# Ledger of designs, part 112: designed miniproteins, single chains, continued (3)

Each design is a single chain, and the fold is of that chain. pLDDT is the mean over its residues in the fold that is shown.

## One batch from the design tools (miniprotein)

Design m11891
Fold by ESMFold2-Fast:
Structure m11891 (fold): chain A 101 residues (1-101)
Amino acid sequence: SLEDIIKQLKELKKKLESLLKSGTITKQQVLDYINQARQLILQAISLVENKETILKLIGLLLSLIGLEYDLERGLISAEEAAKELLKIIDSAIELLEKELE
């Protein structure tokens, strides 16, 4: 359900925030979280009926592609990439919570 996806995104956010606080976050950990966020957003797109919400979720997928590219090429640090990923996750949660209203 869409509510289960929101719950999983919130759990992913909490785990990522905990890793950032540890000060030892790695590139591979951020790549793994990018992949998990991507899978949850793709699942959300399959459940959402509102065309404008779908297009905004696709925009977040494009942001994840750009973030993964920058991270893999060393153009951004793991800590900075994790902070940008948190913003993308927050945007996904907000969009999906509005869809349930």
Scores: mean pLDDT 91

Design m11892
Fold by ESMFold2-Fast:
Structure m11892 (fold): chain A 76 residues (1-76)
Amino acid sequence: MDELLEKMGELYTEALNMSGEEKVKELALELIRAASAGDTEAVRRLTDEIIRLAKPSPEEAERIRRLTDEIIALVE
């Protein structure tokens, strides 16, 4: 449980560092809610939307995807 919260916090921080846009914050919070509900399909979709909107570097995108996969593994 603590590890899931830690990974969600890391994802939120990475999203904020990539973009200061309010929409990115909204999507990150929706992703956290989806992860807490065990909705892995929504988690994957929201991750793709965050990356599309924030337009991060390939390295930043890979970090976000890795954190999302770790979150999904902890929820399943």
Scores: mean pLDDT 77

Design m11893
Fold by ESMFold2-Fast:
Structure m11893 (fold): chain A 104 residues (1-104)
Amino acid sequence: AMEVAREIARKTGDEVRKKLEELGVPKELADRIGDSVARAVEHAVRQGLTPEEIKKVARAVANALGERLRAEHPELTDEQIDEARKVVEELAYRGAVEALEKIK
């Protein structure tokens, strides 16, 4: 069960990384964000979160990453940060829901 969830979490992180690279986010930063999303997906599965709770966690993760981007990468525009936040929120939610369905 957890092995399948871990694979989905890793795949979700990879999808986040690729989407962020397509949006012009540097590879090293996209990798770091992808890792954070993968960890968040694993956490949601371990906690057995409901879809409503997953939505809240995905938004919290996206907001925290947005704050980190502003602090660590002042060269990024508000537009780039907002797009990155939206990508993270959407993909983290989808990945966590998929992982939970696979462990049923």
Scores: mean pLDDT 79

Design m11894
Fold by ESMFold2-Fast:
Structure m11894 (fold): chain A 71 residues (1-71)
Amino acid sequence: GAETAAYARRGAAAGAAGDGAAAQEYLKKSFEMNGKGIEAANYAERAAASAAAMGSDAGMQYGKLASKKGT
């Protein structure tokens, strides 16, 4: 839903800005709401991919979670 997408986008923005901790926090909120269909899963995957691109261990962890939730 819209809330999941909003948290996923905030996670992606934080990751792109170099704030891995903020990216993780927003991605976690997105995943807590990520039972709402393919659209929400896509946004969560984009946010996790952004965090993973920052090279943090948690970015990779959330990338795996987003992929698992997206399927």
Scores: mean pLDDT 59

Design m11895
Fold by ESMFold2-Fast:
Structure m11895 (fold): chain A 86 residues (1-86)
Amino acid sequence: SLEEKEKEYEKAIELAEGLLKKLIEEAKKAKTEEEKEKVIEQLEKLKEDIDKLIEQAKKDKVSEEIIKKFEELKKRVEEEIEKIKE
C-alpha cells in the first residue's frame, strides 16, 4: 500500500539523518587529509543514495512532503561536503 511505502521512506529518511550526523562527527575528528577524503567519499555516497531514493519515491507517487524531506536532507549533505572541502 502507499501508506506502507511512505512509512518505509520515512524510516529511510531517519536512517540517512543518523548517518549524516555520524559523518559530521567523524569530519570534526578528522586530523589528516586522508581522513577528510574518506568522510567526503561517504557523504558523496550518501548523496547518491538519497538521489536514488528521491527518484524511486517520485515513481511510487509518495507525498510531496516526503520528497521535500529527502531534497532538504540532500542539500544538508551537499553543504557538509562543501564545509569539509574548505
Scores: mean pLDDT 88

Design m11896
Fold by ESMFold2-Fast:
Structure m11896 (fold): chain A 63 residues (1-63)
Amino acid sequence: SAALEARLRELAARFGLTLAQVRGALTLIQEGFSDRVVEQYLMREGGLSRAQARELVRELRRL
């Protein structure tokens, strides 16, 4: 939806990620991967700290 895409763009801008990276993290959550796996993806691909990765995972789970 347009509202979901807008929210993902807001999160991408806030965390300094591409929209594709945020969508990738959301896909991992939707496929049932653990928070640890999603955090590792965001740290490795997005260059986030562990604290930033945890915060983004919390935001994505609230969608």
Scores: mean pLDDT 91

Design m11897
Fold by ESMFold2-Fast:
Structure m11897 (fold): chain A 67 residues (1-67)
Amino acid sequence: HMKEEQEKRLEEIRKVEKELKEKMKEKNVSPSKYTAAMLHLTAAEFYVEQGDFEKAEEELEAAKELV
C-alpha cells in the first residue's frame, strides 16, 4: 500500500533528522553542513509525499553523506 511505504520512508527521514539535531547540539557537525543536510532531508520528505521514492532516496543519501 502506497501510504504504508510513505510512512516507513518518512520515519527513516525523521530518524536521520533526530540524529543530525543531536550532533548539532553536541557541536559534532558544522552549521553549514547541518543546514545543507536539513535542506536535503526536507527535499526527501517532499518527494516521499509526492510518491517519488527514487528522488527521496537520493536526497536522503545526500543528507547522510554530509554528516
Scores: mean pLDDT 83

Design m11898
Fold by ESMFold2-Fast:
Structure m11898 (fold): chain A 55 residues (1-55)
Amino acid sequence: SEAERQAIIDEVRAIMEAMGVPEEVKQAVIATLEALPSLEEARLLLDIVRQEAAE
C-alpha cells in the first residue's frame, strides 16, 4: 500500500540522516524508492540500508 511505501521511505530517510548521508544522496535514494513499482523492491532497499547502519 502507499502507506507502507511511505513508512519505508520515512525509515530509510531517518537511517540515512543518522548516518550523516549528504542531502543530495538522500534525495536520490528517496526518488528511487518512490519510483520503484513494487513494495518488495522497497523492502529490499530498506533491509540493505538497515544492514549498512548496523555495521
Scores: mean pLDDT 81

Design m11899
Fold by ESMFold2-Fast:
Structure m11899 (fold): chain A 78 residues (1-78)
Amino acid sequence: MTPEEIAEEAIRYLDEKVQELLSKIKNPEAKEFLKKQHEALRDAVRRLAGRYTLEEVKEFLDLAIRHLESKLKEIEKK
């Protein structure tokens, strides 16, 4: 796999996970936070794709998404 192919597949994976989270969120502030984090994670994926395998990038995204879910719950409690 080329770095471009890894980035495309990982971004598709990320986009699907973010869409699932967006569908569950009612709070507008939480939605805006998630949109900003989505853009930042897409940029991170492009940087990681040159050094790591697709599975390693997906594992990074799974960890990042779990951290995001925790932060989104904190925003919704305010």
Scores: mean pLDDT 83

Design m11900
Fold by ESMFold2-Fast:
Structure m11900 (fold): chain A 65 residues (1-65)
Amino acid sequence: MEELEQRVLDALKEAEKLGRKGLTPEEIANYLGVSKETVERILDRLVAEGKVVKEGDLYRLSEKA
């Protein structure tokens, strides 16, 4: 669980380094090889923790991470 949360954070960091505004849950799911439902659950937790923000359909790292 925590390892998968870290992989989601790493995917968002890589997207930011590539100049992307964020990733959709489907894009993260495809990148990590997991279900969209699994990613959405993890993103919900990360948003609650203040590590990730949701902007429309895109998720990105918070300003501090």
Scores: mean pLDDT 79

Design m11901
Fold by ESMFold2-Fast:
Structure m11901 (fold): chain A 61 residues (1-61)
Amino acid sequence: MVKKEAEELLELGYRFADAVIEVDASAGRDLSAERENIARAFAIGIARAIGDEEVVKLIEE
């Protein structure tokens, strides 16, 4: 269960990262190299906010 939740949060994180990168690219900034970092930060941030420490640990590995 926890692995699937971490995978789903990471997938949402990548979609979020892609949206942020696209918006910033339209403003003349390039964040594409940070895609994975943005995705992981999003997933970890959400997991921590909802108190899911097992998902946080799995993503941080």
Scores: mean pLDDT 77

Design m11902
Fold by ESMFold2-Fast:
Structure m11902 (fold): chain A 113 residues (1-113)
Amino acid sequence: SNEEKIKKIEEVVKELGERVLAILEEAKAKAPAEDHERYDRIIEQVEEETKKILDFIEEAKKNKEPVEKVVEAVLRRLEAFRSAAEVSLDPETYERIAKEIEEAEKKLEEIKK
């Protein structure tokens, strides 16, 4: 059903958010103390963006929005986040996050079918 597919989109986004936050917490733990405030800001931005995406999905579920439109909107937000992460993060941390985003994008495209 449309509702079950939107629920799967929500699960993908929720899991991605948790994995990205875990990667950032690990990166922060390994970083010099002087970089901790920068990581806290990035973590806060990820938490805020994840919440906004999840709120959007919940509203789309209530309004019975087409699955394709929900997937397209989420994919656009993930791509914007990927671009921001590439500029803001060290290459090692960025590559880990980019891989998690790529896996989430593959799952979202499968739900769209």
Scores: mean pLDDT 88

Design m11903
Fold by ESMFold2-Fast:
Structure m11903 (fold): chain A 80 residues (1-80)
Amino acid sequence: SFEEVKKRLEELEKEVIELTKKLPEEEQEKVLQELGEAQQAIAEELGEAAAAGEPEAEERAARRMKEVAEEVAKKLKEKL
């Protein structure tokens, strides 16, 4: 469900923040830039889908953000 996706996303955001804090400042900036670029792209896709009247646009955006957060968390764990 959308609510389950949101809860998982909140958990992933907390995990990514904690993992990122363990990195040197330069590496932290790279992670934040990657996340920011992904958030911007997803926001643009959400805007287009919402304008088209897609009923699941927000859930789709949340699922996409979850995928990005999972991939970032995986990469951070592999680096640490």
Scores: mean pLDDT 78

Design m11904
Fold by ESMFold2-Fast:
Structure m11904 (fold): chain A 60 residues (1-60)
Amino acid sequence: SRLAAQLIAASTGLSVEQAAEVVRLAAAGDWEGAARLLASHGVEVSPEQVRRAVETGSAL
């Protein structure tokens, strides 16, 4: 999950700590919460996009 946090941070402009919180929510299955947290930082993504990115290790 550290790699996922780094990839999300790099693709979204979030800090690694903020991206780690997104990954933590996603790991708990809270895709809606993860997407909402990203939206609060100006990143508009669907819960499905967050799930795909975390599962595949892809950038958002």
Scores: mean pLDDT 76

Design m11905
Fold by ESMFold2-Fast:
Structure m11905 (fold): chain A 82 residues (1-82)
Amino acid sequence: AAADAAIARHRAEAGRYRAEIDRLTQKSNELEKKAKEAREKGDVETAEKYLQESIDYAVQQIKAAVNLVASEREARRLEAEK
């Protein structure tokens, strides 16, 4: 019972990080599209701003991915102990 509860908590945590990665990916893709549109219009300054914001979201994705892997690994470890 205790192991099942702990596994469920880590899986829920992994699910939250997965959802966060999805949201950050969507935001990054939107910003990259806006950067491309700005570049096509000759607005280099706006394109650079959107690219920088996209990079910031990419860094957040990497951090969330590390946390996801840690949560999934802990869930697998606990499940193997059943």
Scores: mean pLDDT 84

Design m11906
Fold by ESMFold2-Fast:
Structure m11906 (fold): chain A 72 residues (1-72)
Amino acid sequence: MASPETIALVRAFARALGLSDEDIQELVELARKAPTDEEARKAVLEYLRQKYGPESAERFERAWEAFERAKQ
């Protein structure tokens, strides 16, 4: 399953973007159900594109790249 660090990033991003508590929980559960961090990333990007538009997905992609660089 997705790492605790990835789940924490998803929750922090959703909060920063101003999502409702309900949408934050839904997004976190989507990430939690993914078998890998990469699949969690894909699921989150699809959710953001469909519900909040492509700009929100682009912001998440930038946050994810920064997060992955920090892990190195």
Scores: mean pLDDT 81

Design m11907
Fold by ESMFold2-Fast:
Structure m11907 (fold): chain A 68 residues (1-68)
Amino acid sequence: SPERRARLEAELLHEQVRVHELKQLIADYKAGKPFRDGSPLPDVDLGKLEKELAEEEQRIATIRAELA
């Protein structure tokens, strides 16, 4: 239905923003970018972040399949 399509398209946009933010966070940690005051970034489980990214990208793939 058009209503279901509109909801999926809105969800897709929200998920794309979340994926973008998560990719940026992972990239910043891998680059060793310090906080603005020059202090080192706290320890983070990059594997956990990468797993979360994979799960969000899988959700996007599912939404795209539903929209096909």
Scores: mean pLDDT 78

Design m11908
Fold by ESMFold2-Fast:
Structure m11908 (fold): chain A 78 residues (1-78)
Amino acid sequence: SVEELRAKAMELIKEAVKLAKELPPEKVPKAIGLILDALGELAEGEFAKDEEVAEEAYKRAIEVAEEAIAKIKELLAE
C-alpha cells in the first residue's frame, strides 16, 4: 500500500540520520545533502494530490534513502 511505502521511506531516512550522527564534523554536510535528497522525494509524496503520484514519490524516496545509507556508510569507512 501507499502507507506501507511511506512508512518504509520514513524508516530508511531515520536510519540514514542515525548513521550520519556517527560521522566526524567535517563529513556531516555531505550526509545532510544526501538525507535532504531523500526528504525531498518523501515531501513530493506527502504533497501529491494523486495516489499514483504519491506511490511513485515514496518508491523514489526509498531508493534515494537506500543510496544515502550506502554513501554514509562509505563516509564512515574513510
Scores: mean pLDDT 88

Design m11909
Fold by ESMFold2-Fast:
Structure m11909 (fold): chain A 66 residues (1-66)
Amino acid sequence: GEKVVAGLIAGYNVASAQGAAITGDFDLAERIIENTEKLADLSTPESSKILREAAERSRRFLEEKR
């Protein structure tokens, strides 16, 4: 159900943000993270937690690559 969808969206967003950072497109990576955080704000509390954890992981990865 909704948990599976939130997990898939979180996974794709993490992979996409990290991929953008690896290719040097930090602006794209930041936008992906911001969109993930906005989606979390619009989601149920459980889905929101999954999406926010994904956004935090992506931000930490970006800091390490800069």
Scores: mean pLDDT 80

Design m11910
Fold by ESMFold2-Fast:
Structure m11910 (fold): chain A 69 residues (1-69)
Amino acid sequence: SMEEIEKLLEELHKKHGVPKELLEEIKRAIENKDGERAERLLVQVYLDNPTEETREILNRLGKEIRKYI
């Protein structure tokens, strides 16, 4: 759901320091149903913060995005 996607994006910002600008780009890619761009941006998030916690959130986010797109 979009609600769950927004919740996970907010968690990446508040707890893991991901910039709001990057999260807004991800949200735009999802709203435009651009799965390739969304996936590329999620990879960028992980490379910038390569922790197990970030990986777990990104895996959950990717699963929710696939249901929406």
Scores: mean pLDDT 85

Design m11911
Fold by ESMFold2-Fast:
Order: structure tokens, then C-alpha cells, then sequence
Structure m11911 (fold): chain A 97 residues (1-97)
């Protein structure tokens, strides 16, 4: 099973939802995964809606979780084939696992 983790930082609002959707679409297009896990440090109905729309599993981490902590969690729990990080300041970045 091919798994891609998408980590969304700093976007529990409507603007963050758009970034999450864009990152999930990029993951689907580039990796054609069997499963996408969407990780966010914001308990947001918008993140839940994005996960549901794209068939991704939503994981809400504690507020203030760093990108590195989210990456470590994703690797341990899901063993993803690729990780994408989406943030308002840097856009979407692919990181090594």
C-alpha cells in the first residue's frame, strides 16, 4: 500500500483549507497513492471537509506541533513513501522520509 503524508502548518482557517486541498491534489497527482494522511495542528472543520472530499485520513495533532514532530509522528505511525509539507510562508515542499 502506497501512503503519502501531507503536513499542513499554520492554517486552521479558510485560507489554510485551500492550501491543504492543493497539497492533497499535488500528492494524488505526483504519487498516485493508495492512502493520503492529512496531519494538522489545528482542530478545524475546514481540514475535516478537505480530508472527507479527497478521501484522506485526518490526524489532528496538538496545537503548536512542529513540522519535525509531525514528520516523526507520520513516519512512526504510517511509514509513508513520501511526505509533503504545506505552510503559508513556503507553500508546498517535499521532504525526505
Amino acid sequence: MKVVAVIVKGGGTGKGGGLAARAVELAKREYHPDKIVLLTDSDSPIAKAVARAYGAELVVLPKGTSIEEAKEYAIKEYKPDAILVASPSEGIKVIDV
Scores: mean pLDDT 75

Design m11912
Fold by ESMFold2-Fast:
Structure m11912 (fold): chain A 97 residues (1-97)
Amino acid sequence: MRTRFRITVLMEGASEQEIVDTVKEMLSAMVEIADEAGVTLGAVTPIKIREVDGATQGEIELEGEVSPDVAAEMQRRTAAIAKEKGAKTTLETEALP
């Protein structure tokens, strides 16, 4: 089933560049997991940077035909990257027609 992913990263006291680098690291990890599973994953938005409640937020959207197990691995990997960077992350999924 084709799925839209929204990845959001939030860091207090981070520069715009630190957020961009963190989002790119997460994107690279998700693409690697997708390639290993034999599926294509592509970004459908640019990385958006904004300030939210005194923290810097980065957001990107991706689309791919991904199984639940592969999506779970992506969530685990992005959560691990966020923990390493001291960031909070959310990975939202939406089923597409």
Scores: mean pLDDT 81

Design m11913
Fold by ESMFold2-Fast:
Structure m11913 (fold): chain A 97 residues (1-97)
Amino acid sequence: HMEKLEEAERLRKEREETVKKYNQQIDDYLAKIGELYRKELEEVQKHIEAGDLEKAQRVAKEYGEQIDKYSAEVQKLKNERDKAQKEYDERIEKLLS
């Protein structure tokens, strides 16, 4: 029916905006992870070339811990995005059934 179609279109737009917002946050964390990997590679390489393996290992561990934290946030945001998307899809389906 017309009113249900209009409401479904509104929900589709809200779904798109919600997904876009999550994707922007995910992209921000992925960019940070990429920068951390680049910095880790540069700093670890520098210490290896200097023969300071202990410092290279500490630097790798510190960057690894930061990358793991941001990777966990990315996974959390992906799960929240997918859940929100599913909830919108279920609401639209019920509205149109």
Scores: mean pLDDT 89

Design m11914
Fold by ESMFold2-Fast:
Structure m11914 (fold): chain A 72 residues (1-72)
Amino acid sequence: MVAPADVARVTLEVVAERGPDTSVEEIVKETERKTGLPVDEFGKEVARRTVETLRRLAERDPSAPRRGAALA
């Protein structure tokens, strides 16, 4: 199974690219693609908690825009 540290790292990368509104399902899919290993319930909880932390950080930083920027 995927290591919790790998789930957290992928969560940070995905949220940085797509924004703090990124779903746990997207994070799980990206982690499984990157590692080739299934994400268990513990890994899903790590992703969920990491996303919640990143949402709070985005709220705290007044210079950080929300997701939804137009694509080039």
Scores: mean pLDDT 72

Design m11915
Fold by ESMFold2-Fast:
Order: sequence, then C-alpha cells, then structure tokens
Structure m11915 (fold): chain A 70 residues (1-70)
Amino acid sequence: SKVDELRERAGVSDEELYERLKHYLETRDFQHLTAEEVQFLVAWSKETGKPLEEVLRDLYEELKKRVEAK
C-alpha cells in the first residue's frame, strides 16, 4: 500500500509517521515533515490527480486507523 511505501521510505514506524502528520495538520508547519516525505506526497498527488491536501488527509486517516485499532 502507499502507506507502507511511505513508512518504509521514511524509515519510521506507523506511530511516528502518524504523530508527525498530526502535528503538520494541526500547525501547518512543514518542519514536522522531511523533504523526502513531502516529495512522496507531491508525487502521489500527481499520480492520483487529487490535491495535496486531500492526499495528505487520506494518508492521515489510514495511519490513524492502523495506530488507533491496537
């Protein structure tokens, strides 16, 4: 899945990625995301034709399900 691809690319756990995306969505501060994560999200946005904000929200919701379903 795209979530697994991003997690592997970022070299972090689902929990760490979820917390970082949560902080970004709350603050809108790009410093919570690495340049590599931003590039991956932009590429995914281009592939799907969806706005970056929609792709980011879809990813966040999928990570939320994985982390909170424990």
Scores: mean pLDDT 73

Design m11916
Fold by ESMFold2-Fast:
Order: structure tokens, then sequence, then C-alpha cells
Structure m11916 (fold): chain A 98 residues (1-98)
């Protein structure tokens, strides 16, 4: 169905967007390890990266879903945003410790 085809495109583009997020997170970690930025600057770059990711993810949801489905997914994204930020900070802290 057209609905299933749109959801498949959404899942594919979501996976690609998340891969881009992880690549950019790794670039921030590399800058910190190389001494190019401070830990505070790295956390600020992570905050901006999370905001950009969430914005782009919401745009994909708006593009590929109906209004009822869109509302549900956007609520889940907003609830997940603080968790994503905390996990990115943990990843940074673990990379520094090793």
Amino acid sequence: SEKEERLEKLEKERAELFEEFLDKLDEIVKKLINGEISEEEAKKEIDKLVEEYVKKLKELVEKYTDPETQKRIIEEIDEGKPVLRERAYEYLDEAIAK
C-alpha cells in the first residue's frame, strides 16, 4: 500500500539520519581527544547536534506520516530527546576514559 511504502521510506531515511548523527558525534569526540576543543565545548557541540537531529527527524515524520501518526511519533521524539543527549554525553565520557 502507499502508506506502507511511505513508512518504509521514513524508516530508511531515519536510519540514514541516525548514521549521520553518529558520524558527527565521532567527529566531536575526535576533536576533544586531539585537544582541539574543551570538554565543555564538546558538550555544547553535542547539544547543537541533538537539536539539529531532532529537527530533521521531525521534518521526516511530517513528510511521510498522516497527522494522527505524526502527533504520536513527535511526542515520542520529544520524550526521547533528553535520553539521546544523556547517551551522547556518556559516549563522550567513555571515549575520554579509554
Scores: mean pLDDT 87

Design m11917
Fold by ESMFold2-Fast:
Structure m11917 (fold): chain A 99 residues (1-99)
Amino acid sequence: HMAEFLRHLAEEAERLAERHKDNPEVRQHLIRASEAFRKAAEAVEKGNYEEALKYTQEALDHLQRAADLSTDFDDQVEIAALEIGAAVSITVLKNKIEK
């Protein structure tokens, strides 16, 4: 379920990036967040929770950068939802590493 959730976050970040053709900096950070979430999902599938945590943290950093650069309310809301998804995933991954 976790790898599927991370892939869902990647797909949503990619979808948001496609709407930001007029803002290349926001688009770039959303694309990088999507790539990081896909790598995190692959790491989870391999049982490499430390690697998955690293990539999920990288995705969160890119989402925070995109949010800082965004001025559109709807975009900020959708980015915030992805940030919450990343934060929840980080918490779950930390719990798995501790066990």
Scores: mean pLDDT 87

Design m11918
Fold by ESMFold2-Fast:
Structure m11918 (fold): chain A 92 residues (1-92)
Amino acid sequence: MKKEQLKELGHRILAGELDVDEALEKASEITGLPKEKIIQPILEAVGKGEETVEELLERASEFLDVPVEELRKLSGEKLAALLLVVYAYELL
């Protein structure tokens, strides 16, 4: 199922196996959505501030079965790739 494939993709990102571009390509392939449709919600969320990011981290924690405290430690490229997978999941 597409959701299970996205969960696996998220775990591979957490393991450092994929960069942002590779994660976007695979998420697009899994969901059947154009890359632009996955990126657009992320760009909007960056403008909304801290509360929106925290809510997404809680959803990512539930989706990936990883404690939110571990996800709060992520920064830069890994965080961007993880949020991409979460948004792709929510678009299904």
Scores: mean pLDDT 75

Design m11919
Fold by ESMFold2-Fast:
Structure m11919 (fold): chain A 87 residues (1-87)
Amino acid sequence: MKEQLLEEVERIARDLEAGKISLDEAMRRVIQLLQEHLTPEQRERALSEIARAMDEVQARLDAGELTPEQAKREFARRVLEIVREIL
């Protein structure tokens, strides 16, 4: 079960990086997977860390350190790391 969640998140991250899905679609899919596979406490922790990652990536985008495409890749990487840490 934990391995399946990680594989599904990795697929979403890959599709986002490849431009096959939007950031909004990727976030919807990740939230759904977290709802299906995690306890309420694990989900709250995951969502909190994902929100922090989003804020950090947005700050770097606003500072001109990242392009929009680099921001999508960085966010995908951070979400994958967060899911690995929680599992």
Scores: mean pLDDT 79

Design m11920
Fold by ESMFold2-Fast:
Structure m11920 (fold): chain A 110 residues (1-110)
Amino acid sequence: MLSKKEKLELLQEMHDLFVQAYEEALQSSLEEAKEIVKNMYEQIKAKLRELKEHASPEEQEVLEELEAELDELMKKAAEAKTKEELEEVLREMYKKLQEAYSKILELLDK
């Protein structure tokens, strides 16, 4: 099983990947931004999978819920017709990531 420190490092890496992709997407065309977001999510999904393989049952439930919510938001991102619509989706993704991180941190402190 991964240590608490290693789990926190994976969560931080996922956060950093999102922030970097978000900043890059804001400076890109709509089509380029969609590709950046898609690539970022594929990397986040890989880290989510690694976390789930070493997660407690309670942590796994939080991570499965997060993945399902992010999958739905990725569909909305792909359908965005403007940069403003894509930015709204990215703000919702960030909120869901923060909520999941808070829940995992609470579980790790037990």
Scores: mean pLDDT 85

Design m11921
Fold by ESMFold2-Fast:
Structure m11921 (fold): chain A 101 residues (1-101)
Amino acid sequence: MEVQNPELHERYRLALEAARAIVAGDLERARRLARELGVSDEEFEEILANSPSPLLAAVRLAIRVGLPAPGVLALVDEVLRATNMEQLREQLEIVRRAYEL
């Protein structure tokens, strides 16, 4: 009902992109996006080092940049569903087609 800061919408989008990059293992892209959000390279490395799972690191980054809890939880569910089984299935299908001959 209230439109507050349009800049926050861009921050949220960048946070989602950075989180997805972390889960995908593209740490270089995630680092660049984190810098755009005001997270230093040092802080980014600390988040990764203190997070035993990529999903947890993604969540911590989103919280650090100010994403509200409902948005963080929705991100966790989205990333977990998208990355976990379908990514592995697609990779296995590509390998099967290459080595089936």
Scores: mean pLDDT 68

Design m11922
Fold by ESMFold2-Fast:
Structure m11922 (fold): chain A 83 residues (1-83)
Amino acid sequence: SAGDQARATALLTQVRAQIAQLREMIRNGAPLSDLQAQLDQIQGLLEQIDSLWAHMTPQQRQEAIHLEAEAVLLMMQITADRM
Protein backbone atom coordinates (compact mmCIF):
# COMPACT_ATOMS: atom_id res chain seq x y z
CA SER A 1 0.00 0.00 0.00
CA ALA A 2 0.98 3.67 -0.25
CA GLY A 3 1.19 3.75 3.55
CA ASP A 4 3.57 0.76 3.60
CA GLN A 5 5.73 2.41 0.90
CA ALA A 6 5.84 5.66 2.93
CA ARG A 7 6.85 3.64 6.03
CA ALA A 8 9.55 1.85 3.98
CA THR A 9 10.92 5.21 2.72
CA ALA A 10 11.09 6.54 6.31
CA LEU A 11 12.89 3.38 7.52
CA LEU A 12 15.34 3.44 4.58
CA THR A 13 16.12 7.10 5.37
CA GLN A 14 16.73 6.17 9.04
CA VAL A 15 19.03 3.25 8.11
CA ARG A 16 21.06 5.52 5.78
CA ALA A 17 21.42 8.10 8.58
CA GLN A 18 22.40 5.41 11.14
CA ILE A 19 25.03 3.96 8.76
CA ALA A 20 26.45 7.48 8.20
CA GLN A 21 26.60 7.92 12.00
CA LEU A 22 28.33 4.53 12.38
CA ARG A 23 30.98 5.55 9.80
CA GLU A 24 31.56 8.81 11.71
CA MET A 25 31.84 6.88 15.01
CA ILE A 26 34.44 4.56 13.44
CA ARG A 27 36.43 7.57 12.12
CA ASN A 28 36.35 9.18 15.61
CA GLY A 29 37.51 5.99 17.38
CA ALA A 30 34.27 5.38 19.31
CA PRO A 31 34.43 2.57 21.92
CA LEU A 32 33.35 -0.93 20.84
CA SER A 33 30.25 -0.79 23.11
CA ASP A 34 28.99 2.31 21.22
CA LEU A 35 29.70 0.68 17.83
CA GLN A 36 27.81 -2.47 18.90
CA ALA A 37 24.82 -0.37 20.09
CA GLN A 38 24.74 1.44 16.71
CA LEU A 39 24.94 -1.88 14.81
CA ASP A 40 22.04 -3.24 16.93
CA GLN A 41 19.92 -0.19 16.00
CA ILE A 42 20.74 -0.63 12.29
CA GLN A 43 19.88 -4.36 12.48
CA GLY A 44 16.51 -3.59 14.13
CA LEU A 45 15.62 -1.10 11.38
CA LEU A 46 16.63 -3.56 8.65
CA GLU A 47 14.39 -6.22 10.24
CA GLN A 48 11.47 -3.75 10.12
CA ILE A 49 12.23 -3.07 6.42
CA ASP A 50 12.29 -6.84 5.74
CA SER A 51 8.76 -7.10 7.24
CA LEU A 52 7.59 -4.61 4.54
CA TRP A 53 9.46 -6.30 1.65
CA ALA A 54 6.35 -7.60 -0.23
CA HIS A 55 4.85 -4.06 -0.17
CA MET A 56 7.96 -2.18 -1.35
CA THR A 57 8.72 -0.80 -4.82
CA PRO A 58 11.63 -2.33 -6.83
CA GLN A 59 13.62 0.88 -6.17
CA GLN A 60 13.03 0.59 -2.39
CA ARG A 61 14.05 -3.10 -2.47
CA GLN A 62 17.26 -2.26 -4.36
CA GLU A 63 18.13 0.44 -1.78
CA ALA A 64 17.39 -2.00 1.08
CA ILE A 65 19.75 -4.61 -0.46
CA HIS A 66 22.54 -2.01 -0.83
CA LEU A 67 22.10 -0.73 2.76
CA GLU A 68 22.05 -4.29 4.18
CA ALA A 69 25.26 -5.13 2.27
CA GLU A 70 26.91 -1.92 3.56
CA ALA A 71 25.87 -2.73 7.16
CA VAL A 72 27.28 -6.29 6.87
CA LEU A 73 30.61 -5.00 5.51
CA LEU A 74 30.88 -2.44 8.35
CA MET A 75 30.07 -5.15 10.93
CA MET A 76 32.82 -7.37 9.44
CA GLN A 77 35.28 -4.44 9.50
CA ILE A 78 34.50 -3.72 13.18
CA THR A 79 34.87 -7.43 14.05
CA ALA A 80 38.26 -7.66 12.27
CA ASP A 81 39.60 -4.35 13.71
CA ARG A 82 38.12 -4.30 17.23
CA MET A 83 37.14 -7.87 18.23
Scores: mean pLDDT 88

Design m11923
Fold by ESMFold2-Fast:
Structure m11923 (fold): chain A 87 residues (1-87)
Amino acid sequence: SDIKEVINLYMHILSLGGEAVVFEQMLKNGIKPSKEEIERFEQLLEDAEERFKKAVEKGLLSDEEAKKLKEQIEYGQQVLDKAKKES
């Protein structure tokens, strides 16, 4: 259902945000993430982007909700790019 799709998207974005904060703190403290950790984070980000795209295409999000979720995805991408550079 559309409601379940939106809830699932929010749950996934919250997980992405939490992991992004952990990765950012690791990098700030000179701790290098493993290749496996980077690959898992990349897969999580790709799934979040695909779910977000589908929700937007179906008109399931308000403009304000879409903006906030997009900012969270962009934060995840920024952290992933930093982690890959340190690899």
Scores: mean pLDDT 86

Design m11924
Fold by ESMFold2-Fast:
Structure m11924 (fold): chain A 72 residues (1-72)
Amino acid sequence: SMMEEEERRLRELQERVEQLRKDLEAGKISKEEYEKKVQELSYEKGFSGEDASLLESHRAIGERSQRLRDRR
């Protein structure tokens, strides 16, 4: 199924983006390098600019969840 393959590729992309975010937070990479690598990973996995919007949505949800935890 195209949908199942799309979900698998998106999951792989999300995992790599999460690792890059952790590296950014740990100071292992710069913000510029993070942005470049996220863009390169999106292209590598065959995602377009529209798919990049999905990554940003996922990021916003993650940041919101973190802010809710930080309020504790």
Scores: mean pLDDT 64

Design m11925
Fold by ESMFold2-Fast:
Structure m11925 (fold): chain A 69 residues (1-69)
Amino acid sequence: VVISDEEKEELAKKISKEVVEKLKSQGIDTDEEMVLADVMAVVNGLKPVENALPEIQEYKDELELARNS
């Protein structure tokens, strides 16, 4: 099944929100837009997941599935 661009964007927004919440809970101030851009780059194959933030790497299986759909 092919995942639509809208579904990829929804997944990226969900992951970005969860990552930002985790970073804030650890005392790390981060920009949600920057995290979203990093997640979108992975989903669109512009960046390998290993080069993303470690917290984004926790979602590597979901991101790889979305990218390869």
Scores: mean pLDDT 77

